# Designed miniproteins, single chains, continued (5): the designs that were tried, part 70

Each design is a single chain, and the fold is of that chain. pLDDT is the mean over its residues in the fold that is shown.

## One batch from the design tools (miniprotein)

Design m18404
Fold by ESMFold2-Fast:
Structure m18404 (fold): chain A 74 residues (1-74)
Amino acid sequence: PVPTVEEIRADFDARFDALLAKAPPQHRPLLEEMRATGHRVLDLLEELGYSPEEIRATADGLVAQAERVLAELS
């Protein structure tokens, strides 16, 4: 089943919390900005009527991008 938008946001936050816990202190401000930007994107998609499945796919992509950025910086 497709998760609800609330579940997608909670999962997005949990995954960013895990990244922040692993990140060196100097990279945490960038990850926090990426999380904040991600929430703005997810809010916009919901406002524009995107499906929960499309919002989930976008959230997954945003987390994957943050993981790649952290790997490149480490």
Scores: mean pLDDT 86

Design m18405
Fold by ESMFold2-Fast:
Structure m18405 (fold): chain A 76 residues (1-76)
Amino acid sequence: SLFQLPSIEELKAMSDEEFREYVREVARWLVEEMRKQGLSEEEIKAGLEYFRQLIISLDPSREDIVQEVVEEILKE
């Protein structure tokens, strides 16, 4: 893997602010790495959607934070 996701235990230990910043940092990194690899904007959007679903499955209680951050990144 190009990066390691935190454990579910580590993820759940984050404050809402730490979690938001973590999700934003990883989402931005993912977009830049996909662009560097020559992926299309459609493939980048699909990758972000997969990332969204993965993170929400690990911590459904903060789904709104994940959705807000991914939407923010997609508008950039």
Scores: mean pLDDT 80

Design m18406
Fold by ESMFold2-Fast:
Structure m18406 (fold): chain A 108 residues (1-108)
Amino acid sequence: MKKIEEDIKKLEALSEAVRRYIEAHVPDPEARQRLLEVLDRATKEAIEKIKKGEISVQEAARELFDVLAQEADRLGLYDLSAIFTLFSLAVLEGIPLDRLIKRLEELV
């Protein structure tokens, strides 16, 4: 596959793993819905940036986790915010997205 198509698929897989993690670990329905809305919007924006060559898939994943950490903090979900911050740092340190996806799936 072309590099851009592979990068988009990886980001979509990461977004799905994060979605399942939020559904499993956020018991409040309103907070869960807000986080899922932010995830969907941020994923769509990141895919568009990747298509335009404006951002790498690693940068997109980091931005995704940063946005989710910020929203979790705003919702008073401080432990979840800390977890998303740690995943953002893992992306920054060059941990492959496939490893992060597997880790998220194991935590569901």
Scores: mean pLDDT 87

Design m18407
Fold by ESMFold2-Fast:
Structure m18407 (fold): chain A 80 residues (1-80)
Amino acid sequence: GAVLAAGRAAREAGEAGDLEGMEAAARALIRAILEDPRLSVTEAIGRVLDVIGVLIDARLTGDYAAAGARMEALAEEIAA
């Protein structure tokens, strides 16, 4: 699904140090969350805030590999 694909893309971009790829993957993940009909509005907002938290942490630490892995984990939780 789109959520899992975006999560994997985030992990791959993070591992590669590809900041443009990481930004694109984060945008794709946020879009997939907002477009997921299984999530209520409140659940979708909560999941988007989780992604934003990962991005803030990545900016503060510079650890994009960890950020990508966390985005993949969030995508797997949403898809379950």
Scores: mean pLDDT 83

Design m18408
Fold by ESMFold2-Fast:
Formats: sequence, C-alpha cells, structure tokens
Structure m18408 (fold): chain A 73 residues (1-73)
Amino acid sequence: ALDPALRDALIAIAEKVFPEAAKKMRELGDDVTLQDFLDLLEEYYIKKLGLSKSEAAARAVGFVLRAIGDLLD
C-alpha cells in the first residue's frame, strides 16, 4: 500500500484539480497504490487536457513530486 501521509496528500491535491479522480481514489480505500494515482492522473491529463501519453505520464510524476514536497514543508 502507498504511504498513508502521501496518499492523503495526493487525494487532497487531486480534490482541488480533478474531484472525479479524487472520488475514485477514495473508493480504492487504503489499498490504493502509487501506480493507481499515476494512472488516474495520466487519464485526466489525456482526456481533459489533450496531452500525449508521454506528456501526461511526465505531468503525473510531477504531481506526485509536488505532493512529496508539500509533505516535507
């Protein structure tokens, strides 16, 4: 399972950016993995912003890095 503090930070940020993906993340409960978050973020960037798969994947990784940064503050 994903670290609980990181999971909560990712869901909180996702709520502000794409609430529908945040709802899906909560439905997975405590069993949510980092890959599940990356997949949902990638889907959001492709479907809502029209990004390529590689660009969406890079942005998804950046989103996770931002969440880690917010946790360290």
Scores: mean pLDDT 76

Design m18409
Fold by ESMFold2-Fast:
Structure m18409 (fold): chain A 74 residues (1-74)
Amino acid sequence: RREALAAEHEAKAKEYLDKAKEVITRGDNEVKRLEAEGASKEEIDAVRKKYTDEANKLLDEAGRHYARALALRG
């Protein structure tokens, strides 16, 4: 069942996209906390980069599953 497998990959892609969105939101909240606590710009930038890198890894996984789903559909 090619269509069922494609749907599974689309579901996994959505899960990774949702996880990436969660990571971005957590990063924004952490930055706000650090700003409120008077953290340095260097520390804030390092935290932004950490969460951006994690989100990008999740987006890459999502794209991989989406590409597989598209290939299965033609």
Scores: mean pLDDT 85

Design m18410
Fold by ESMFold2-Fast:
Structure m18410 (fold): chain A 72 residues (1-72)
Amino acid sequence: DKAEAEAKRKQGEKILAFGKRVAEEAAARSLEGARAVRDAVTANLLELDEEFGREGGRELDALVARLEAAAA
């Protein structure tokens, strides 16, 4: 049980880190692309773990908001 939860958290952390990088790279071409990456990664994190997915989603929302502000 605890080992399963730990494995899911580590997987989620890797997905989130990769997703943040992809969103930043996508933003160089379009903010719509960055938003699409945010939405897809958040959905995957929520399916993996509800609580971590909510936290990761908030971090991705904050990242996209910063990228949008930088483009304005």
Scores: mean pLDDT 84

Design m18411
Fold by ESMFold2-Fast:
Structure m18411 (fold): chain A 97 residues (1-97)
Amino acid sequence: SNEEKVKEFLEKIKNAKVEKKLPKGTLEKVAKEVSSKNPDASLIDLLPEIAKGVAEEAEKVGNKVGAELFREAAELIKEAPEYALELLKALIEKFEE
């Protein structure tokens, strides 16, 4: 089930090693940038692209584990959009300052 996949992924986030945190406000910055490029799309439809954008920011600061997990979250959000907010909150609490 999607709930079981989400639970397993949340456990993976909890156990992830933090090498370097993303600057505070990275998610908000990426969300604004993605929304600006896609003015006619709903925020919900953009959540996978927002997760991918945060993964790119994680890569830039050398947080490879965070980058991989945000990319995995982008794919999981496409399958289970009802859990998007929970997944993004868990990742941001783990990897953002």
Scores: mean pLDDT 86

Design m18412
Fold by ESMFold2-Fast:
Structure m18412 (fold): chain A 82 residues (1-82)
Amino acid sequence: MEEFIKELEEKYKSLGSGESITLHIPSGDEEKIEAVVRVLKEVMGVSDEQVETTREHLRRLGATIANGVRYSLVKPRPTKVP
């Protein structure tokens, strides 16, 4: 699991602003769901509420989709303001 988290963090850090990585999470793979949640919280600074919402969403999708789910992590970039 730690190796999976490390790979996620390294891939995310190597992205340019606005780029994304797509992750495939196997159905029922709790450890990989937790890895995605850790990256959101620790690397992206997502709020605890959003982290729990994402965790719940991934668990529910994993329970209903036999081949797992795909989740995209996007590196933040500034939006153009008027």
Scores: mean pLDDT 62

Design m18413
Fold by ESMFold2-Fast:
Structure m18413 (fold): chain A 88 residues (1-88)
Amino acid sequence: MSLEEKIERLEELTEQLGSPDPEVRLRAAEELIELLKELLKDPNKELIPAVKRLREVLEGLLSDPDPKVRQAAAEALSLAEEVLEKME
């Protein structure tokens, strides 16, 4: 996956976290967990703006009415913070 494809996928999944469907939000959070794990292996500073936006959205999801979404968001948030620390 190219850098541009990674940014586009991050932005797409971040938008899906705002879905009215809790199943869509959960799937997006789970896919973001996997994507963030890949970004930890190959950190790139050009991803910083997209990951910062994702972090803000994930913080909001910690109050999501669906407990599975809250749990996945917490894991994704932890990974997003680790990615940002590696990129400085």
Scores: mean pLDDT 85

Design m18414
Fold by ESMFold2-Fast:
Structure m18414 (fold): chain A 90 residues (1-90)
Amino acid sequence: LMEKIEELEKILQELMDTLPVEKKKELADVAVDFIVALTDPSKSLEEKEAAAEKLIALIRSLLPSLSPEQQKLAEEAIELIREIVALVKE
């Protein structure tokens, strides 16, 4: 789990470094919300899944404005988020 979270943070940072400041801040805020939800023992599985879906939805909304290189990073981030959620479920 932690290795996938670290890889996600690395990919998201690489993607954010290529984004305008306003989009970078929005992505960072939603990403932090997701990581906090994953590590908060008071959060239900449903709440963790909701945080993941919110992050995936934001990344997907950015796809049409991204370069091919940025789209690759975005798709890798989405796949890691799904893998993290699968690990939390089982």
Scores: mean pLDDT 79

Design m18415
Fold by ESMFold2-Fast:
Structure m18415 (fold): chain A 67 residues (1-67)
Amino acid sequence: SKYNLTDAEIKEVESLPKTGVSPAAADPEARETILKAYDDVRKGKIKSQEEFMKVPGVNQDIADGVL
């Protein structure tokens, strides 16, 4: 794995958007970008929803689920 995320954490990220189209499910590049951003949140590099939402593919629903 390119990330130190568990399979459960990856599935959680993929299920965070409650809208009919998940960025993580719709676009493999968006999925990889979101997973890297989630790993950066876990490492303490991203500490706020505002900073996390600057990442392409991260919307308010994803930010609310993570931070």
Scores: mean pLDDT 65

Design m18416
Fold by ESMFold2-Fast:
Structure m18416 (fold): chain A 70 residues (1-70)
Amino acid sequence: ASAAISQATETAEEARKASKLDPDRMGRLLKEAEKAKEEAAKDPSKSADATQTANRVRLEVERIKREHLR
């Protein structure tokens, strides 16, 4: 597997953990990310939108984790 696939898997696991900490914030963002992935799977030209949404998930996970690790 490529490094990109490994990073995506790790991001998904961290997002699951963040969802337990703040399900309302993560729930909405994960739903948007899932929709973006589904659209990108049907139309590869939307891959950039899916990537941007995944980055938003990563940033929100880091914010939630930072608050909780304290």
Scores: mean pLDDT 70

Design m18417
Fold by ESMFold2-Fast:
Structure m18417 (fold): chain A 98 residues (1-98)
Amino acid sequence: MLSDEEIEEILKRMLENVTGKPFEELTPEEIRAVVAGFVRGLHRLYRGDEPEPEVDLSDKDLSPVIDRLVEALRAQGRETLAEFVRKLIELAQKKMES
């Protein structure tokens, strides 16, 4: 079972691995790019009844896409992935506001 602290550590390491930079040095744009990639990856893993719609994740407002994905993951019984998505967005928002 993963604690909030373990999830946060995993997400920070994931961001550092993808960007090649320490989490503290990440720009909001780099974080948005990683979040967009992660959300697209989860949509592919989720693979609902319909083919994935073309989603432009270059926009600043990712909240509706994230909320829909979190609810879909919970509905599928994927609570751990839903918590990862939620925690990733919290981390991204904190960093973007800093």
Scores: mean pLDDT 65

Design m18418
Fold by ESMFold2-Fast:
Structure m18418 (fold): chain A 81 residues (1-81)
Amino acid sequence: SYKKELEEAFEKLLSQIKDEKAQEEMKKLYKEFLKAVEAGDAVEALKYTRKIVELAKKENADEKLIEDFKKAAAKLIQEVA
């Protein structure tokens, strides 16, 4: 399922984050993303996708893992939009 694909992509992305405070912020943003998806709010889900990507880039996460997360998130948003 796209939700499982997204969860796996997120866990790989999260593993790149070395700062504990940034990891907790990333987890909070991901929870808000999932809430938006469950509510069918594609606009809100896209907003949280962008915030997760921005935080991952700030924390020097691997570009390929960021791209994999973006693609997985987009697929899940498309299914609920």
Scores: mean pLDDT 86

Design m18419
Fold by ESMFold2-Fast:
Structure m18419 (fold): chain A 90 residues (1-90)
Amino acid sequence: AEDWVRRIAAEADTASPFELEVLLALALIGYGIAKANGQETSEDYAAWLLAASYIERRLGNTELADQYEKEAEKAVSPETFARLKAAVDA
């Protein structure tokens, strides 16, 4: 999960507002698929939430970003969360 979540964050760092909306849609599709498949404790589920959180924060939607980050933190171990968060913040 670290490789692709890092790539999404890197794309978001150079993205226009319209490109951020496209990246957000892709992150929320990934989140929705993982949730629909009962994978709500998977690393991929947490990674999609962290990607969505990062993009929402760049769009100025800080409350929604905080909600996604908290959901990701609850989904996985503290060690997995720290690793995924470091990949997004890099």
Scores: mean pLDDT 81

Design m18420
Fold by ESMFold2-Fast:
Structure m18420 (fold): chain A 67 residues (1-67)
Amino acid sequence: TREEELRRRWEERREALIEAASAGVDLIGAAVKARIGSKEEGERLIEEGTRKVREAEERLREVEERL
């Protein structure tokens, strides 16, 4: 019972970590695009990527606090 709960919490944590990593990759991609594209478009992509990273961090923090 407790073992199953811990396993489920661990899976939630793993999913949150994967989401955070994915958001980070998106941010890197946005930064690269900003360097080769227009500055305005790049700034918008960086803003969106930063927001996604923040959202992923919040989710990870929530899961970690409950673990």
Scores: mean pLDDT 71

Design m18421
Fold by ESMFold2-Fast:
Structure m18421 (fold): chain A 83 residues (1-83)
Amino acid sequence: MEKVEELLKKAEEAIKAGDLLTAVYYLGRLIALTRDDKEKKKELEERAGKLVKELQKKVKEEGLSTADLFARRAAYLEKKKKG
């Protein structure tokens, strides 16, 4: 349970930081983990779906390209490493 909640929090933090590529990574990991548990799948899909909508909105709103996503990921990771 906590591992899934941690992935959701990391995805949300990445979206807020503008690191959309890292957000996609954590959401992908979350979806993969939920495939083995049908009972929790619906609850986790609802929470992940909210984050996916935020991610899609930011991509469209900012007119981001793949290069922009990679640049934002690098900046977020550097910020995390520096504290």
Scores: mean pLDDT 67

Design m18422
Fold by ESMFold2-Fast:
Structure m18422 (fold): chain A 99 residues (1-99)
Amino acid sequence: MEEKIEELKEKGTKEKDPKLRLLYKLQILALEAGEPEVAEELARLAETDPEAAIELAVRFYEELVDKAIEKENLDSPETRAQKEAYLARLRELLRAAFS
């Protein structure tokens, strides 16, 4: 896993297309989370269905945030509202990158 993550980091630093650089970063995050199938699906959908790729990335990130909230005992209505605002901003940034 570490070797594949380092390869993607190197590819990302050499990539001039900001969309592909973002895609490499999202693949690295999925691999670091132990979900290589998510990384592969993100790569596939970015080529064929950018809107589905954005929704998959947002959903994946939401799961990571939810796990962090539970691990740190931060579950509250205020934390959940902050999560929703953060996910909305992430969706906007991803749509801008794929525009």
Scores: mean pLDDT 75

Design m18423
Fold by ESMFold2-Fast:
Structure m18423 (fold): chain A 100 residues (1-100)
Amino acid sequence: MEELKRELERLTGGRRLLGGEIAEGIILIMRGVGIPVLTHVSAELLLLIATAAILIAQREGEEAARAFLEEVGKRLGWSEEDLEYFWKLVKANLDYTIEL
């Protein structure tokens, strides 16, 4: 967990999404609205993963962001359904401005 957090902090330059649709979506998941299995991770970690995925998509393309998310999901034990749900959330916010 902590090693993944450190890796994500490096990818995002310590920046996180503050508000917006992705943050709201993560909050809804954490409140048991959506995929309950994702609630086993902290909201901060989910927000950091989403931030990193959007950043990768903006810099390297959607395919690279998807591959990153698949690897993260594998490390966290996500199902294919969890991965698809989270990917839809990320993809809906690819135009969001991340302050680096």
Scores: mean pLDDT 64

Design m18424
Fold by ESMFold2-Fast:
Structure m18424 (fold): chain A 70 residues (1-70)
Amino acid sequence: EKEKEERKKRAAELGKKNAELITQARENLQKAKDNEALAERYSHDPEKMAALQEQADKNRAAAEENAAKL
């Protein structure tokens, strides 16, 4: 029964880890979209716009990495 308890705990840990990766991937994709929208609003500030576009690219790459790890 303790072995069964350990098995359930291990399965729950793996499920939690996968759920977290899915959540992180979706959050990073949403952040990328938000930063793209912000960059558009800051078209009058080239420095801010460029920084937001770079952040968006980084967030998209992070989302793809998280999804690939599943």
Scores: mean pLDDT 80

Design m18425
Fold by ESMFold2-Fast:
Structure m18425 (fold): chain A 88 residues (1-88)
Amino acid sequence: MKYTLEEIKEKIKKIFEELGDKALEPVPYPGSSEKIPRIFLELAKEFKVELPEDPSHAPITVLKGIAELSEDATFEDVKKIVEEELEK
């Protein structure tokens, strides 16, 4: 599915609004003993991005995967949107 940058921004903002304080909650990573912030698992689910085996690669993989769904969005654009929501 092809998204615009604005559609990506609106979807990310809605996920942060739904999660609230739980966005940064450490949650179990599938197939690992490690935990990552919940927001990256919820973003992967919403945008249907495949999670990598290594949980340390998940944040970058998710943000890059979201950017690939749009011709208008770069990795830096998606990263900025997520960082702005985390600062609220």
Scores: mean pLDDT 82

Design m18426
Fold by ESMFold2-Fast:
Structure m18426 (fold): chain A 78 residues (1-78)
Amino acid sequence: SLAESIGDALKYAAENSGLSPEVQKLLKEASEYAKRGDFEKTAELLQKAAEVSKQEGRDDVYEGLKEAAERIRELAKQ
């Protein structure tokens, strides 16, 4: 399903993208909510992960996670 695919992608990114432990934890939590179809909570966690990444000086990760959060919010409104 789309929910499972999004969840799996977020888990893969958390484990394979060289992210900090705090950002990894947030992405793994977002993966679980995505697999349950809770896209509002998924987007909230991705936005929080983006903010943490910006504080860590990872502007590349910040932009990517911010875009992902915005796309997931659109799915939540369907």
Scores: mean pLDDT 85

Design m18427
Fold by ESMFold2-Fast:
Structure m18427 (fold): chain A 87 residues (1-87)
Amino acid sequence: GKLEELRKIAEELLKSKDPLVKRAGELALEALRLLEEGGSKLELEILLGLILIILGVLKLIGGSEEDIEKIEEGIRLLEELIRERYG
C-alpha cells in the first residue's frame, strides 16, 4: 500500500550522504508516524511543506536527480495519504 511505499522511499532517503536528502527522509518518517498514530492534518501539512521546501532547494542547487525523483514520489504519496485520511 501507499504507507509501505512511502516508508521504503523514506528509508532510502535516510541512507543518503546529502544532509538535505536525509532530512527529507526523516520528515517523511515523522509524517508516517503521525498518519499511523492519528496526528493532525495541520501537522502533516507542515511536514509536507518542509519536504517541498527541501525539494525546491535541491532543484535550485542541482542536487542528485535520483534523490529529487524519490522525494517527488514521496511527496505524491504523502499528499494522497493526507487526502484519503482528511478529504
Scores: mean pLDDT 89

Design m18428
Fold by ESMFold2-Fast:
Structure m18428 (fold): chain A 68 residues (1-68)
Amino acid sequence: SAAKKEAAAAEIRRLLLEEAGASQAQADGIVTLLLSGAPADLVAALAKRELGVSDETAAKIKALVNSL
């Protein structure tokens, strides 16, 4: 649902900004991929590669996308 996607996007943005130290623009880029229907593995892999997120944070992102 749109509400479920919005909630997942908000939590992913929070994880990127607060736990990974990403910029607003970097977080918005990852959220745009999520909202465009990118696979969970791709979203998590890009966050890890481009933003240097931890394995734990990448796993949380993957779980959030897979919950949609």
Scores: mean pLDDT 80

Design m18429
Fold by ESMFold2-Fast:
Structure m18429 (fold): chain A 95 residues (1-95)
Amino acid sequence: GLDILEEASDEVNSLLQQGYSPLQIFQLYRKKLSEIVGKEINSPEDLLNIDFSKLSREELVVALIYGLQLNRRYIFENGNKARLANQAIQNILNT
């Protein structure tokens, strides 16, 4: 739902205030999500293969932040990858 987007936004804003760059946040959340699921999550396709119903709310926030960063990365470079990242975001929000 919308509440989880607010949690994700607040967490990202906190990290930016601490001096993290957007790239560092992307790398941090890729690592966090990979540790949560026990495998490397490098692509929107990897993200879409996650069963989000098995994640806690805190873990869903991690997945959502990573999905948003993937969408931002690909939106102008690869429309198909941006769309897959958006699909993953929608799946998280509907969990």
Scores: mean pLDDT 85

Design m18430
Fold by ESMFold2-Fast:
Structure m18430 (fold): chain A 94 residues (1-94)
Amino acid sequence: GTNELLEKALEALKSGNTQEGIDYLEAALKQGSQLDASSAVLLNEAAEAAARLGNTEAIDLALQGILTAMKNDPANAPYYIGLALQLIGLKLDL
């Protein structure tokens, strides 16, 4: 499922396989309606791994995923906003 793609993205980014990580993030985002709170946790971890690699593109994809998960779950918007601000901070520090 979508979270399996995000777990693969996280593993690729943690291994330094930047393009593979981006490809899995893009594949997960294409399944946008399936993004939820558990997806947001994986996207946040993927963004942290991407920041260690200096890769702003992967951070931007993770941010897009978190904002999509928020649209799917608007009652929990403050949670997603907090994660989105963390990712913006990671990108600005690069």
Scores: mean pLDDT 90

Design m18431
Fold by ESMFold2-Fast:
Structure m18431 (fold): chain A 72 residues (1-72)
Amino acid sequence: MIDMAAVDEAMQLMQDSVAQIAARNNKEHPDLLAQYEAHLAAAREARRRGDLVSAQQHRDQAMALGQELRAA
């Protein structure tokens, strides 16, 4: 009903606001951070194997993810 809908809307806006503030303060997405770290680890492993092409590819991916994390 109108009163319950108004309460639900206010609660949703409050939760959305808190989530946006938390995301802005962290400037990060957990999944992107995990992918960033995974690509750095993969780059080091590829370099150890002597696969410089794969190592560079993983570093490029890590750099792109790092820029996206800073933008977020």
Scores: mean pLDDT 64

Design m18432
Fold by ESMFold2-Fast:
Structure m18432 (fold): chain A 60 residues (1-60)
Amino acid sequence: MKLLEESLEEAIESLLKLSIKEFKERLEVFGIKLSDKEIRELKKNKEKLRKLIEEIVDRL
């Protein structure tokens, strides 16, 4: 699990570096459509973002 947690942290950091528009476009590639308000909330809450990434990975 620690290696998976390290990979998730890297994914979170890469997403946090994106603009709201780029972040939204990236999530749409995975079939997730969120409003700009929801994206801003995710960027402020790292734990919520981590949970979302885990759900995307589980779906794949």
Scores: mean pLDDT 73

Design m18433
Fold by ESMFold2-Fast:
Structure m18433 (fold): chain A 81 residues (1-81)
Amino acid sequence: MLEVRALPDGSAEVRNLSGEPVEAEVKLYVDGRLVGSFTVTLEPGETALIGGGSADGRPLTVEVYVDGKLAGKATVPAVAG
């Protein structure tokens, strides 16, 4: 099980709450448009920091998928810079 949290600084974090390593696909959206996609492997209790500084001051939506299923989602607020 994964947890996805938005951070006020324009980043997000993804944490593996399961007892097993999890391979997660992370998809990044700005204004409903896919702007980035990558895969990360998280060990039990591990957290990955997803930096969104390239989001042009707009809200960033982070979706995380495991085994093709949506496991978590968060929207990062726009950073005023």
Scores: mean pLDDT 76

Design m18434
Fold by ESMFold2-Fast:
Structure m18434 (fold): chain A 75 residues (1-75)
Amino acid sequence: MEEEEKKRQEEAKKELEEWREFAEKNLTLEEALEIAREEVEKEGLDVEFDPAAYTPSQLEQLKISAAKIKKLKEK
């Protein structure tokens, strides 16, 4: 049902907003990029990480993901 999808999207959006605020408050772009690079290296992926190749939306998502990883590592 569309209503169920809408509810899931609203919950995901709210969670995303909370993580976005947390990331902006507690994590610099440089720290987010460093965490992302470490995760790529940890996975054994031979990928060159170029932040200039990312769109602003992709960088925002990266920052949120890095904030989640940082929180997990510290706890």
Scores: mean pLDDT 69

Design m18435
Fold by ESMFold2-Fast:
Structure m18435 (fold): chain A 80 residues (1-80)
Amino acid sequence: MDRIRQLSQQLRDSILQSHQARQQGNSQLAQQYDQQARQYGDEFGDEIARAVAAGDEESVRTGLELAQQLGDLKSQLQSQ
């Protein structure tokens, strides 16, 4: 559970930092945060898959809810 929440927060922070860097015209910094977001996203997905394999229904539900929130955030930022 805690690892899924931690990775979700790190992923969210990386997405927001990438967006902010892009708004400031720093494309190199934005690309670095995009790469971090991909890495945290991969780890986040792996942790959810591990929870599924372990039958940890609570962690799976939390992970899917957080994944939806992160997807909504990305959509909101892209709609600018």
Scores: mean pLDDT 85

Design m18436
Fold by ESMFold2-Fast:
Structure m18436 (fold): chain A 92 residues (1-92)
Amino acid sequence: KLREMAELADEMARLLAAGDRDAERFEALVLEIGELYRSLPPEEQEKFRAVLAEAEAAAKRVVEERGASEEGELEAGAVFARRLAEGARELA
């Protein structure tokens, strides 16, 4: 489950790094990660929430450094997805 979540987040990071902005594709990836998250034991869910918080903080720093540009949003999204994938792999 955590490895699957890492693979989905890594796919999201690849798409964002390539400049892909297909909202339906990203929504599908987010939904699948959410379903996997809900299937985790409570202890694993708590750990994953910490990973999410770190990923969100990293993405926010990118936006603050780059400004609210389209390029900055894509970079922030890629950083978020990359950190999420790394954290999920470490928990697996």
Scores: mean pLDDT 77

Design m18437
Fold by ESMFold2-Fast:
Order: C-alpha cells, then structure tokens, then sequence
Structure m18437 (fold): chain A 96 residues (1-96)
C-alpha cells in the first residue's frame, strides 16, 4: 500500500540522517563535511522523486517533504557546528 511505502521511505530518511550525522561528527576537514551534506541532499531528492513516481497522494508527499525539510535542516546545522569545531581545533594547534 502507499502507506507502507511512505513508512519505508520515512525510515530510510531516518537511517540516512543517522549515517550523515555520524559522518559529519567524524569528518576531519570542511570538504569532507560538504561532501556528506551534498550526498545526503542527493539521496533525499531521489527518495522524494521515487515517492512522486509511485503516485503518492498530495498529503503523503507533503508529509514526506516536511520530514525531508526537517532532517536536512538538522544536518545543515550539525555541519555548520562541526565546521566551527574544526576551525577552533586548528587555531588551538597553531598556538601550541
């Protein structure tokens, strides 16, 4: 059913989110963080396209889009924070 396909897609978004957070927190460079964010964005866009191609209702698509928007927002904030952490670590290394 469309409801089961939506539930699977929302779970896939959650799994991708957890992987992206782990990769960002373990990234050693800003370029590595940017790559993780871009790969995550691309995968989320593909999930939404696949749901649209499956003929999801407007309400189901809106639910998926909102979940994607929230997850992407959290990842963007996490990336910005981790980039700042890397800059602080670099400055501390130069002062020792």
Amino acid sequence: SNDAALEQALQEIDDLHKEAVAKILNAKTEDEIDKVVKDFEKKLEQILKDLEDKGMTPKQLEQAKLHVEFSLGVIQVTAAVQKTVLKIKKQKALKS
Scores: mean pLDDT 89

Design m18438
Fold by ESMFold2-Fast:
Structure m18438 (fold): chain A 64 residues (1-64)
Amino acid sequence: SMMEHMSLVGELQQAVVRYLRGELSQEELDEIEEELIKRGMKQEELQQLKDTVERALAQVRARK
């Protein structure tokens, strides 16, 4: 469902932000990503969302 999908998107965004802050290891991030795929997120979508979050955070840092 759309609501379930949005929940997965939110969990990924939080995990990527925490990883970029040094609050999650690469291994912990990989485990979260695998769990999201098992719960129905497509690998292509997961990669696109990661790229979007990383780009957004980089732009915010560049302007501060």
Scores: mean pLDDT 78

